# Designed miniproteins, single chains, continued (2): the designs that were tried, part 88

Each design is a single chain, and the fold is of that chain. pLDDT is the mean over its residues in the fold that is shown.

## One batch from the design tools (miniprotein)

Design m7047
Fold by ESMFold2-Fast:
Structure m7047 (fold): chain A 85 residues (1-85)
Amino acid sequence: ALSRDELGEALENLGRGENVEEAREVLENKLGLSEEEVEKIEEALKNGDSTTALEILGRAVAENPKAREGLSEESVELLLTAGGI
């Protein structure tokens, strides 16, 4: 499972435009997010809108039980809180 630090690194990489392919693969393959969800998260992070990025990610985790298997319990709690609108 992805730790909070590993997830944070992937999100930071997307926002900085560094190791973008690897960061996208983490979200798509390990968390089971769609290409559309990952694209929206990447766009939000590149624009410095981390709040919107975390809301999209949190909703995706809430809607996809497989995403919770790909994350540590700590990361799931944090993301469900962020997406809990």
Scores: mean pLDDT 76

Design m7048
Fold by ESMFold2-Fast:
Structure m7048 (fold): chain A 99 residues (1-99)
Amino acid sequence: DDEAKLAEGLALLEALLNSPEEVRELLAAALEAGRLVAAGVSAEELAAEARRALAAGRRLLAAYLGLVLVERGAEDLLDEGLRAAVAELRELERELLAR
């Protein structure tokens, strides 16, 4: 239901605005990647967006987009820089899960 998704989005936005700066940056990157995925963007277009994000210094966004490409089986579209960014994100996730 669109109203339920809207309510969830608003609650997430309120939480984001009240989060510490470092957590806000991570959540903002994840939300931006999620918007591109929800828009039905192709794997090739996601790879192009990830490369643009990496070139612009938006490493977290590039990492999330690269992770989506890996999960879609499009790992061949990742260059060395995107692979490094994805590895860094996976290490950060391991650190968070390790308590």
Scores: mean pLDDT 73

Design m7049
Fold by ESMFold2-Fast:
Structure m7049 (fold): chain A 55 residues (1-55)
Amino acid sequence: MIKNPFLEGTDYEIKETEDKVEITNLKTGQKFIYNKDGTVTVEGPDGGKITFKEK
């Protein structure tokens, strides 16, 4: 196995934009989307989505 810097201490990918923050779990494919409008969307590995409001 080749040692890759990407494997050391991270299994998440974080993408921040003007409107939201997306956190993707690279091992499970689960995605968390924090929207700047105060909602959170959770997307499962089989494409199921749940959106709920955070205060």
Scores: mean pLDDT 68

Design m7050
Fold by ESMFold2-Fast:
Structure m7050 (fold): chain A 63 residues (1-63)
Amino acid sequence: HPSASEAAGLAAAHELLRLAAEGASRDQLVTVGERAVASAEKNGLDGAVVRAGVERGLAQAGL
């Protein structure tokens, strides 16, 4: 089972892929990813782990 931080990163990756499919711009996707990391850190999660998930989602979206 993923840790809470890994689960948050995976959820962020899936949200980024959904937004990309809906036509979100590169700048919008990067902004959403940065907000996901910041929100995770405020909630006591590992920002580096969540950022890895965000980066994977952006790569899968073609960024």
Scores: mean pLDDT 84

Design m7051
Fold by ESMFold2-Fast:
Structure m7051 (fold): chain A 80 residues (1-80)
Amino acid sequence: SEEELERDIKNLEDYFKEMLKVLKDPRRGLSKEEAIELVKIDTEVIKNYIKEKYKDNPQLAEKLIQHVDELTEKVIKEIE
């Protein structure tokens, strides 16, 4: 549903904000390169989840995946 799509978009935005906070935590001892690699791995997992959840509506899946790509790019730029 459109309402479910809106909730998923908000959840993705919140998830990526928390991800950035965790990756910037110096106690984790991650290099910038390691942090970027983890973002890329996590992003692929998220995209696969979206494809499965919205398998009966590929147009909505594509829209969410585009949003994930935009959020991923923003997080990577913040780490750089």
Scores: mean pLDDT 85

Design m7052
Fold by ESMFold2-Fast:
Structure m7052 (fold): chain A 72 residues (1-72)
Amino acid sequence: KKKEIEEQERKIRSALGVLEVYKSIQENEEKGKIDPSKKEAIEKAKKLKEEAEKILKNTPKELIQKVLEKLK
């Protein structure tokens, strides 16, 4: 059903965006560039990452691949 597919694509795009943001945070943490005042924001980002991973895990791999190709 087209509406269900479009809703899934929107959720996938949001989840991929969250993972991109978290990856950037991890890279900055490894380089020691994170301000201590950002700890709360980092913890919140970790929770959002876990939710995003759950969404992607429950999504057909073909649909995730199609969304990734559109983001190139």
Scores: mean pLDDT 74

Design m7053
Fold by ESMFold2-Fast:
Structure m7053 (fold): chain A 61 residues (1-61)
Amino acid sequence: MAEEELALASKLPSLEGVRVAVELAFEYLREELAKEGVEVNSEKEIWDAILDEAFKRREEA
């Protein structure tokens, strides 16, 4: 239950805060993929890997 954290996030500059959060998320995802030994060299490849995993989880969940 993170109601207060969600409220604080909502108070951030909407568009600019979201852009920064998205860029940080991409960097974090690169590190996680590298940890698994997955090499990604473009943003498109990162998205493709995420979508593939999302579809896989939906089929099993």
Scores: mean pLDDT 61

Design m7054
Fold by ESMFold2-Fast:
Structure m7054 (fold): chain A 84 residues (1-84)
Amino acid sequence: MEKELELEIAKAFLMMVLSLVKKYGSPEASKLAEEAIEALSEGDYEKALELTRRLIEKLREEGYSESDVRLVERAREQLEKAIK
C-alpha cells in the first residue's frame, strides 16, 4: 500500500508540474512536457523520466529561473524513487 501510494503521489506531482510547463512554457518546453505527460498516462515511467530530464535541460538553456527548474527536478526525483 505505501509503495502504491508513493507512486500515485509522485505521478500526480509530476503531472501537475508538467501541466504547468505545458501551459506557461515555451513552445519547445511545452512539447516536451506534453510528451512526458503522455508517457506518464501510458505507465511508461522510464520514458517519462527521460523526457523530463530533456525538459530540465531545455528549461536551463532557455534561461528559466533555478527555482522553476528545481521544481521540475524534484518531481522527476520523486517519480524515480517511487518506481524503484
Scores: mean pLDDT 84

Design m7055
Fold by ESMFold2-Fast:
Structure m7055 (fold): chain A 102 residues (1-102)
Amino acid sequence: DVEELLEKAKEEKEKQAERLAEASEKFIQLVIDQSDREEIQEALDRLVEELKKQGLDKTLEALEVVKERLEEAGYEEAVEIVREHIEEIREEKKREESEKLE
């Protein structure tokens, strides 16, 4: 019973990770295709909206992975755009946590 629940939880976790990876890959491909800054910002906004459906923690994890991959590939401008969104989401998370305490 516990083992069956753990396997189902693992499968669900793997499906969620795959969906987040697919969304992240689409954004990375847009950056690689040499989209301009405005197109990158709009694509990132759409990615963040999609990721937020999984919660702020999962959004931050996915964006950190995207940032690292873009850094390794040398897309410094896109890295800065992603970093700014990570900071905004971290501030949003801090505000949500503060409201729960007060």
Scores: mean pLDDT 76

Design m7056
Fold by ESMFold2-Fast:
Structure m7056 (fold): chain A 91 residues (1-91)
Amino acid sequence: AKEKALELVREAVEAALAGDAEAHEKLLQEAKPLFEQLSEAQRAEIMLEATRYLLEHAARAAELAGVSEETVREALERRIAELERKLAELK
């Protein structure tokens, strides 16, 4: 379940970066029932990996969102720190 959910979330992020909103939404819908079966720690781990991947593509994410790359980087770095703290507290 965790591995499949992580794969679907990664594919959803890739679809979003490609500008394919329909594929993004469909993949998130497929991931939702798997996510509901995961522990809070497993969900945090998946979100952390997805957020790190998005940070590696911050320039493209900023272009699609119509904001500056600095704005996206700052938001994603804050989210990573939050998820890392949450995951540490759950261990």
Scores: mean pLDDT 81

Design m7057
Fold by ESMFold2-Fast:
Structure m7057 (fold): chain A 95 residues (1-95)
Amino acid sequence: SRAVLVQATAVSEEAAVRVMEELVRLKQEAVDRGWSVEEAQRRFQQLLERWQQQGLVTSGQVRVMPADEARAEFDRVAARVDAGDRLLVALLLTE
């Protein structure tokens, strides 16, 4: 199976919280509506572009990849957050 992986670096800890809340909300909508990986990628990309326009993130990327690779990358980012990188946000949506 495939997954969508969203990663971003927020401009502040407050921005990181807001970005994560919006990611979680959109992931829940994707699950509730049964979006394809392609639809989910498009929606997350639109959200990332909005954050860039609002100045909430310094960088970000939305990727579709094999679910095992996406989980490994997600776990790597999560480990960095746990180690104190409080500006990093990541979200994983699997098929």
Scores: mean pLDDT 89

Design m7058
Fold by ESMFold2-Fast:
Structure m7058 (fold): chain A 98 residues (1-98)
Amino acid sequence: SEEEQEKYNRYALKLINYLKKSNKTDITLKDFKEFFKENPEIVEDLKVDVNNDEDVFYALRTILLNSSKENLKELEKVLKGKVEPDFYELIKEFVEKR
């Protein structure tokens, strides 16, 4: 639905802004856990246990899958050279398929 797409676009934008503000050269799962801790509404909505790596990964994937092409391109740009290759390729694939 349009409301769900707008919700996930807000979540993606919050993630983009968090990553830009953190200014880290090496982004790990720990940084994504801290993002969710700072955004308890997302944690509640997606039913994430921030101490469970699989839950955190699932929540990230859910946000990416439901994000606009514009937000995915911005995430790809922000994360380029800063995350594990597999995670970067996942974002790139989602951008290319939209």
Scores: mean pLDDT 82

Design m7059
Fold by ESMFold2-Fast:
Structure m7059 (fold): chain A 74 residues (1-74)
Amino acid sequence: SAEERLREMLDALEASARRLAADPSASPEQLRTALEGYRATVELLKAAFPEMAAEMDARLAAIEALFERALRER
């Protein structure tokens, strides 16, 4: 289903975000640019899949918290 494919994509995106945030070689600029990209992607997807908006918001909030911590520690 479209929902299953979206969840698989969101899982992959979250895993990718976690790896980048954990990478000590990633610059603050790279982290900020990636976070902006994740926010823009989620905004577009929420418009297309409003029934999954709450799940997408929760996943984005987790990514944002992870990146904010990584940025503060650098």
Scores: mean pLDDT 86

Design m7060
Fold by ESMFold2-Fast:
Structure m7060 (fold): chain A 94 residues (1-94)
Amino acid sequence: MTKEIVEKAREKAREAAEEIEKLAKEAVEEARKNPEKAAEIAEKAFDEMNALLSETAEEMLKASPATREAVEELKKRAGEIGEKMAKEVQEILA
């Protein structure tokens, strides 16, 4: 049962990371099409990515404390995706 919970949590974390990456990529593309709104687009994307990360992490931890490692891995990946998005948006604004 615990092993199944951890495996399901890892799958959920993967799906969340993929959705966060999709949000970041879509935001960068929208910012390229509308450079004058790039900062607003990035802020909205960060809010959406952070909301998804927080909701997913909370659900995983509520399911079992054994999911903590998967949550930390998800947080690290989300941070890397967000940093890449921020750099690409900064290049659009330059």
Scores: mean pLDDT 84

Design m7061
Fold by ESMFold2-Fast:
Structure m7061 (fold): chain A 81 residues (1-81)
Amino acid sequence: ILEKRQKILELIEQEKLDEARELILELIKEHPEEAFVVHREDIILNGPGVHLRELARKYLEQGKFEKAKELFDLYEKLLNS
């Protein structure tokens, strides 16, 4: 769990959003019940979700709307899964 979370953060920082998305979905699928809520909240509040929002803000400031949309789509998937 912690290794996957760290890898997700690294992928987001490297702008490898497709790989980050797949790894996030794997993490969610591995913990569909009790752990799902914990992982969703950890990802959103204390992990990749914070970094996704920060990177999305950076892209919006740079006018990179497509990249920002990809990050928002990923964040929304985390929020609603």
Scores: mean pLDDT 63

Design m7062
Fold by ESMFold2-Fast:
Structure m7062 (fold): chain A 55 residues (1-55)
Amino acid sequence: SSYEKAEKYIKENVEKAKKDFFGFIKDVAEYANIDLSDEENRAKLIRLIEEIAPK
């Protein structure tokens, strides 16, 4: 699934999330083909990033 791809990318690139959180959200979404115009997709992806790469 797209969220399985997102989780893998986040785990492999956690350092990027700490340097530029908003840019990282866009990178993960592009890699996993997640549409960020969808509010539910955006919220779910942000939660996933925060769980794996807490600030």
Scores: mean pLDDT 80

Design m7063
Fold by ESMFold2-Fast:
Structure m7063 (fold): chain A 90 residues (1-90)
Amino acid sequence: MYSPEAIEKEINEAMRLITLSVMRFDPAAVEEVIRALEESGYDVEKAYENIPDDVPGARDILRLVKRVLELQGLPATGENITAILREALA
């Protein structure tokens, strides 16, 4: 387990950078990823299956956010991914 202080600092920095990256995508695709995560009870694996094939970039958004969090050693939970995506839509 990481220290809470180190996690908070790195999560906040990573979330800011990911939010800026996600803002470059179609808002409709971002909204579809949020819906898929909510319908899956924030299970990221199930969310991939709940994303329609006809929504361009939606699976790429979910994959990007998850991968960046994992590469930074941060918790890539459905809740954290959803929070980042909601911030990008605000």
Scores: mean pLDDT 72

Design m7064
Fold by ESMFold2-Fast:
Structure m7064 (fold): chain A 93 residues (1-93)
Amino acid sequence: SALERFNEYVQQILKDAEEQIRSLLKPEVSSKLTPQEIIQKIQDIIDNSVKDVRDQGTKLNIPKSVIDSAVQALKDTLTKIGNEVLQELGLRS
């Protein structure tokens, strides 16, 4: 169904975004970036993931309330992951 395809897509976007955010923990990546650039990259990954989920949900004619709920859950999860990464890098307590 369209809803099953949407849910699978959201899970794939979440996995891809988590991988991108966690890749910032690699010393060869983090050593080349300022703290502000790391924070901005995390925000850009979250914003792009939200956009992709909204675009796909609209394309599949998913109800707006379902898209909004998925986007909120995605934001909450990726923000938590981003904060964990920033703590591991010593950029947040």
Scores: mean pLDDT 91

Design m7065
Fold by ESMFold2-Fast:
Structure m7065 (fold): chain A 86 residues (1-86)
Amino acid sequence: AEVLAKEAAELLYEAAQLDPSRRDEFITAAKAVLDALSQPDAAERLRVLAEGFREYAERSPNPQVQDLLRRAAELLEKAAEEIEKS
């Protein structure tokens, strides 16, 4: 779960570099992903973040940012599944 969440955070940092106008938003999102891992409801928090990233991806005008956000969402869903199965 931690490895997948860190990979998702890295994709958000890449999105911040591709869209500097939203850099602070993507950095805040990456920190939220990492913070979620330390919470007792980590799996639920990661699923909520994944849903938000999918919605944001569909509304993003940049196709590369769309791809990064969708990949981040997939990684967070897998991380949530690992937490729930452990």
Scores: mean pLDDT 81

Design m7066
Fold by ESMFold2-Fast:
Order: C-alpha cells, then structure tokens, then sequence
Structure m7066 (fold): chain A 68 residues (1-68)
C-alpha cells in the first residue's frame, strides 16, 4: 500500500492519494484509516511521498507517513 499526503501544519495532514487500505496511529494514539480528502492528526515528516515500492517523489510538498 502507499499514501501521499499534504502537510497543513506540523501536526495535521490531508490525504491526497492512497492505494489499498492504509491505517496510521494518530498523535492522540488512535488508529485511523487514511482516505482521500481526510485531514488527520499525524506526526509530520516532510520531503517525500511513499509508494508501494518505497519510491520517494522528490520536489513535492508532501509528508511521509508510516504505513504497513
């Protein structure tokens, strides 16, 4: 599975794209399913989009999220 997100702040992201069922642990310790258009409270690491092959997309204003 992969996910691409946009940072809205240091603590919030908007989901731009997702393939498959992706869940992440939010900053408040709850498991949340990531769906396109959803705003979620996540720890934000800037500089990359993560795809199913682990490909990094340079130059996009996206943030990394942990996916399983």
Amino acid sequence: AYVEVQALSSEEVRVLDVTGKVTAKSNDGKEVELKVGKVVSLEVLRGEAIFEDGEVVPGREVVKVHVE
Scores: mean pLDDT 56

Design m7067
Fold by ESMFold2-Fast:
Structure m7067 (fold): chain A 90 residues (1-90)
Amino acid sequence: MEKLRELYSRYLDEETVEELMKEHEELTAELNKLKDDEIAAYRKAAEWLEEQAKRLEKTSPRLAASFYSAAGIYRAAASFQEALEERKKK
């Protein structure tokens, strides 16, 4: 957590860092609730990252781009797992 706070602090003000850290903890709790549904967990992570990217576009466009990239990876993972599950059902 210290490294994540340090990374955010390089690009964002302290108030925004505290908001992101709180939202990160909330996301982690949501992902833990969805641990038995991997697809739902990946989609939730992607949605959260996209929301953060939108908030950061004007303030830190490079950090926003990184969040969009991370969201894309989670969306790809969700789609891959869906394809595997659909293939097993057929």
Scores: mean pLDDT 72

Design m7068
Fold by ESMFold2-Fast:
Structure m7068 (fold): chain A 56 residues (1-56)
Amino acid sequence: SEAEKVIEDGKKKLKEKKVTQEDVDRISRVSEEEPDEEKSKELSEIGYKGYELIQK
């Protein structure tokens, strides 16, 4: 699914410290559209961590 791909891409970018605002925006949109509660929560967590990295 798109959510699974975005989760994997997000985790990789977090590890490499390559997260951009565009990545955070995409993750947030996919999280809101995801009907699976666990996947939506994981996307939200990844998005929040990405947001924190951008603020540094």
Scores: mean pLDDT 80

Design m7069
Fold by ESMFold2-Fast:
Structure m7069 (fold): chain A 120 residues (1-120)
Amino acid sequence: SFKDQLLTAHDIVQELLGEVLDVLSKTLSEEELQKKMKELQEQYKKLLDALNESLEKKDLSPFVEALRELLNFIVELLKDNPEEAVELLEKALEKMKEANIPEEVIKVVEEGIEKAKEVA
């Protein structure tokens, strides 16, 4: 169902965020990590609000737009580790394709990968 696809996409994004935090925890000081975690939590809150709007309206557009913003933020956040950003985003893309996530969501993740490769 539409709801199941969106919730699965959200679960994959949550796993991606955990992997992003793991990379940051190995590369940043404790002070820098706390700051970046707060910024990442703010972007994630926007995605949660957009997920709820998309589910209520049965419209992918809010989720797709918020996901694009979050992925752009992740690429900038990992700019000093661009190969890791590419690997993590490609892993998320593979999981989304296996879960038959909508093409509009897939396209946004592919755009994020292209942006990460440009930084690399």
Scores: mean pLDDT 88

Design m7070
Fold by ESMFold2-Fast:
Structure m7070 (fold): chain A 92 residues (1-92)
Amino acid sequence: SLKEEIDELEAELRKEFPQAVENADKITYSLEEMKEKLEYIEKRLEKGDVSRVDLIAAVKIARQAYENDTPEGKEIAEKAVELARKIREKLK
């Protein structure tokens, strides 16, 4: 499920980058800010410029969008998870 994918990504990142994840947890986004941030990260991915900061941001957006508990939030969360998976593969 979408929740299980987000839980797995967060758990993995928290083990590998606990301080960076803790710092990212302090940032809250509106749905519009989530969309803008994901578009920015997607452009960085297309250019090959993505970093672990982008991965952490995508996963945190996925969590916040999912917890928004609206159809729009679920759609944003799905896009964020897809983007996070693509970034993770690029950073291997």
Scores: mean pLDDT 86

Design m7071
Fold by ESMFold2-Fast:
Structure m7071 (fold): chain A 86 residues (1-86)
Amino acid sequence: SEEKEIEEELEKIREILREALPDDPELAERIYEFYKLAYELYKEGKVSSEEELLELVAKKLGISVETVKNWLREAREAALAKRRAA
């Protein structure tokens, strides 16, 4: 089912974030919540582009688009660091 596929993808993202940020579980959880909310907005058909998705997520979370972009950058950098260390 679509819900099961989304849950499996989100769980993989959560696992990666926890492994990449073992010393900052709060940041890992915040980044995870962003991805979870992004999937929900995509499922509702409320987004047609990445830029629109970032704006809607920022609005729903009551934060700036720059904060959302920083969270994504941190997640990508953490994932790359783990890949290079392996």
Scores: mean pLDDT 69

Design m7072
Fold by ESMFold2-Fast:
Structure m7072 (fold): chain A 100 residues (1-100)
Amino acid sequence: MSIEELIVEFARLLLERIRASPDKTLSEDEILEVYAEVYEKAETLEEKLALHELLAGLLLAILRSPDKRLSLEEALEVIEEFLEKKGMPSAAEEVRKLAE
């Protein structure tokens, strides 16, 4: 998979888990479970580092959240900002469409 495909897959799985959650939020442990699943699909060091960087952003969002959980809106903000920073605007738009 490309970096773009891996990040979009991570976003897809994360958003699906948020929607399936009774409170529509994810804990740190639940995010780490999704991360572990996507990490197994990473083949290059560059792909692994991109996943690590996005995970760090998601965990930081949890740390800053009053309830110490990640909402759909918080997840989208982190993922879209990450993809825009990496120069992947088409992937950012694809992730936004997954949330609609």
Scores: mean pLDDT 85

Design m7073
Fold by ESMFold2-Fast:
Parts: C-alpha cells; structure tokens; sequence
Structure m7073 (fold): chain A 107 residues (1-107)
C-alpha cells in the first residue's frame, strides 16, 4: 500500500513536470547523460520507446542494478498511464493528497 501510494505521487509529479516544464527542465540539465535520461523518459511517456529499451539503457548506460532499474520503469509506466488518463488539475490534486487519501487511490 505505501509503496503504491509513493509510486502514484512520484508518477504524478513526473507527469505534471513533463506536461508543464519539459523543455525548461531539459534546458536546465548540465550533462549529456542527464539530457539523454530526460529524453528517454519523455520518449517512453509518449510511447516512442519500449519498456525493455528503457530498462536496458538504465542498466547498461547508467549502471543501475536490475531491481533499481525495474523500480524506475514502474514509475515511468504509472506516469505514462497518468498522462493518458488525468488532467493537469487531477495531477495537482494527487500531489496535494494526504498519505491517507493517497492510500485510498491505490489497490
């Protein structure tokens, strides 16, 4: 329950940032690795790359262990779902929810 609630809030923050500030965030990133990661996350949320491509990149290019890479992929999957199904106002409501209210949204 707490894991799913945390995942939902993180995914909502990422989706809202992507919708409102994607270009601003990319322009503020200082390294090519950070920009590559941001673009890959954007492309995944837009449906342009596969889950396997993201997982493989996180393991091979960033050197993340498979469990950590899978956790990142789960956040991105939820962010993509939220982008397709939630308005900006609904995303802001999710981010502002109490821990108790957020737990009611996850099954």
Amino acid sequence: AKREATLLRLAAVLTLTFLERAEEVEAALETEEERAAWRLMRDYIEGKVTEEEVRDWLITELGLDPATAESVVEVLKKARELKENKSIEELKEIIAMSAEELLEKVK
Scores: mean pLDDT 80

Design m7074
Fold by ESMFold2-Fast:
Parts: C-alpha cells; structure tokens; sequence
Structure m7074 (fold): chain A 81 residues (1-81)
C-alpha cells in the first residue's frame, strides 16, 4: 500500500540520516532524537516523528542541516536508482 511504501521510505531516510550524523560526530542527543523519530514512524506516530525531527534540526547549524539533507537525498536516490 502507499502508506507502507511511505513508511519504508521514511525509515530508510532516517537510517541514512543517523549514519550521516554519526559520520559528522554530531552530539549524541541529536542522534537520539532521530532514533526516537524512527521508532515513532515504525509505530505510525507520524506527527510525533515530525516534532522530533524538527527538534533535532533545531539543534544543528543551518549549514550542517543543509549538508546532511543533501547527503541523505543523494544516498536515497542512489539506492532507488
């Protein structure tokens, strides 16, 4: 179903985001928020996941956030190609 496909895409995107955050030595508290967002997506709690991701993003510099967003999109595109 479209909902299951979106959930799988969101989960994969979050896995890539966690890897990219770890690679850049981002503080563990930010990584923990993204991991909590992943659990919320797995449980179908999309509004909570969105709030957790907004909180995580707020703790990153705008430059670092843009770099991570671009890296996640690039890696997700490479996997789906």
Amino acid sequence: SAREERREEALRGLEIAIEELRRRNVPQDVIDLVEEAKRAVEEGRFEEARRLMEEAASRLSPELRKEIDQAVLRRAHEELA
Scores: mean pLDDT 80

Design m7075
Fold by ESMFold2-Fast:
Structure m7075 (fold): chain A 96 residues (1-96)
Amino acid sequence: EEKEKAKELADRYINLAKEISQATLNVAREAAKHDVAAARRVVDAGEEQINLYIELAKEYAKKTTPEVQEKVDKAIKEINSRLEETRALVDAAEAA
């Protein structure tokens, strides 16, 4: 019962983090073409929001099965890689 609800919440929060990470990359990429400062603000705001949802997903995943925890951990790795790509993109635009 409680584990099922925790699984649902873990899935919900990790999916929100994924969606925000993709939106942050797309918006930052577009902003970086004409306003690097705006792109940097987008990345910073996105990272704060993503980290909040990752933390919530981890907390709920701990109350579930190892399989759910593994899926959340894998998703976190993908999200962090995307954030690294996003920051590198903004840094490259500033250097250009």
Scores: mean pLDDT 88

Design m7076
Fold by ESMFold2-Fast:
Structure m7076 (fold): chain A 85 residues (1-85)
Amino acid sequence: MSDIYIEQAKELIPHIEEAAEFLKRFGDIDSYTVKGALKVLIELVRLDPSAIEPLREPLEKLSKSKNEEIKELALKALEEMKKRE
């Protein structure tokens, strides 16, 4: 996986609540940014699965998205959380 997503994941930990609010407000509106954010979150789950607990609710909402790519990425993030518990 890309080093840039791993570095972004590490940087995101202190701002995780802001990331959760972003996904809640813009998850279905800005698909490019949301897809990028979801890829970063998948890497964050692998680094520190406990750090993304505030993101569980917005990820569950996005797992029901009409956008198939967003839905798939959100489901992958949730599955990685479950595997790493």
Scores: mean pLDDT 71

Design m7077
Fold by ESMFold2-Fast:
Structure m7077 (fold): chain A 96 residues (1-96)
Amino acid sequence: MEELEKEFIELNGESSLELAKEAARVMSVEQLLEAARIAGIDLPAPAADTPEERLEFLLRLEIAAVERVRNDPDKDAAFQLRADMNAFLSRLLGLK
């Protein structure tokens, strides 16, 4: 987890980690799997329905979304999928 949080901060910033922790605390496993579906990212489901396992899933999902934007030949499509995922997460948190 600590190394995963560090990688997430390097890619997204520390304020984004605080939002991810809040999202993992309030979101269900089903909502996290829907976020991955929106992003088009295939990740194994959280091992347990705990805030810690949901946080690990969300950090891995956000890192994978950033790496997809960097490495995908269709960068515009990859960027849009990441934007759609983040809009979904923001709506669930009540953020504008």
Scores: mean pLDDT 77

Design m7078
Fold by ESMFold2-Fast:
Structure m7078 (fold): chain A 94 residues (1-94)
Amino acid sequence: MEAEEELRELIKRLRDMLEKGPEALKKHVEKAIAADPSAKAKYEEKMEEIIEIAKELLELLERMLREGVSLEEAYRRLEEFAREREAKIKAKEA
C-alpha cells in the first residue's frame, strides 16, 4: 500500500542515472572522438536519441507517480518501454 516511497526512490535513482549517464557518456564519447574525429557525427546523433528517450521516460515515471500506480505496474511499463526502444534500434540496424 505504501508503494509511493519505493516509486519515488526509483525515480530518484533513474534521475541520477540519467543525469550522470549523459555526462559520463559524453566523456567516453569525447575520448573516442579524440581518437577518431570522423566518428563525431555518428556519436552526436546517437546521443540525441538517448537524451530524448531519457527525457520521455522520466516524464512517464513522474506521471505514474501522480496517478498512484503500483510499483509492479511501474516496472512493467519501464521494461516495455525499454524493449520497444531496443526493437526500434534493431530495426534500423537491420
Scores: mean pLDDT 68

Design m7079
Fold by ESMFold2-Fast:
Structure m7079 (fold): chain A 65 residues (1-65)
Amino acid sequence: MELSELERRVLEAIAAKGPGATLTVDELADILGVSRETVEAAVRKLVAQGKLEEVAPGEYRVPGF
């Protein structure tokens, strides 16, 4: 599966927090320097691909990590 630069950066930001860590949409927007809406689009696509899991409303982790 192809990852955009933004999608890859989302996964890297969450992984950098450590195994089992979560980040919210707002935290990802702040870390990546992009709009909340841009992050929401990227995380929805990653969840659809099975690369992210929504553990709480607006809060995401990498499955199995």
Scores: mean pLDDT 79

Design m7080
Fold by ESMFold2-Fast:
Structure m7080 (fold): chain A 85 residues (1-85)
Amino acid sequence: MEKYLIKVITEGEVNGKKIISMLTREVESDEELERFLEAVKKMPGKIIKLEVRRLTDEELDAYRAQLGKEGEELMKKQVEEIKKS
């Protein structure tokens, strides 16, 4: 079985500080994909990256691990930037 995995990276501002956020979503149908992409277009802030992949269940497990690491690294850099400025 194949699913769509969507990765969205956004840039926003909270209390005058630049905030980078990563959002991931899994959808099983083209209809759900279209609805989510429509919602993403209405999100506040600047969309820096939008990635859509069609993956098998096995590929999803591997990619979820990678996304977790990417998200953690992004958050660590963001927190360090906020503390410095």
Scores: mean pLDDT 75

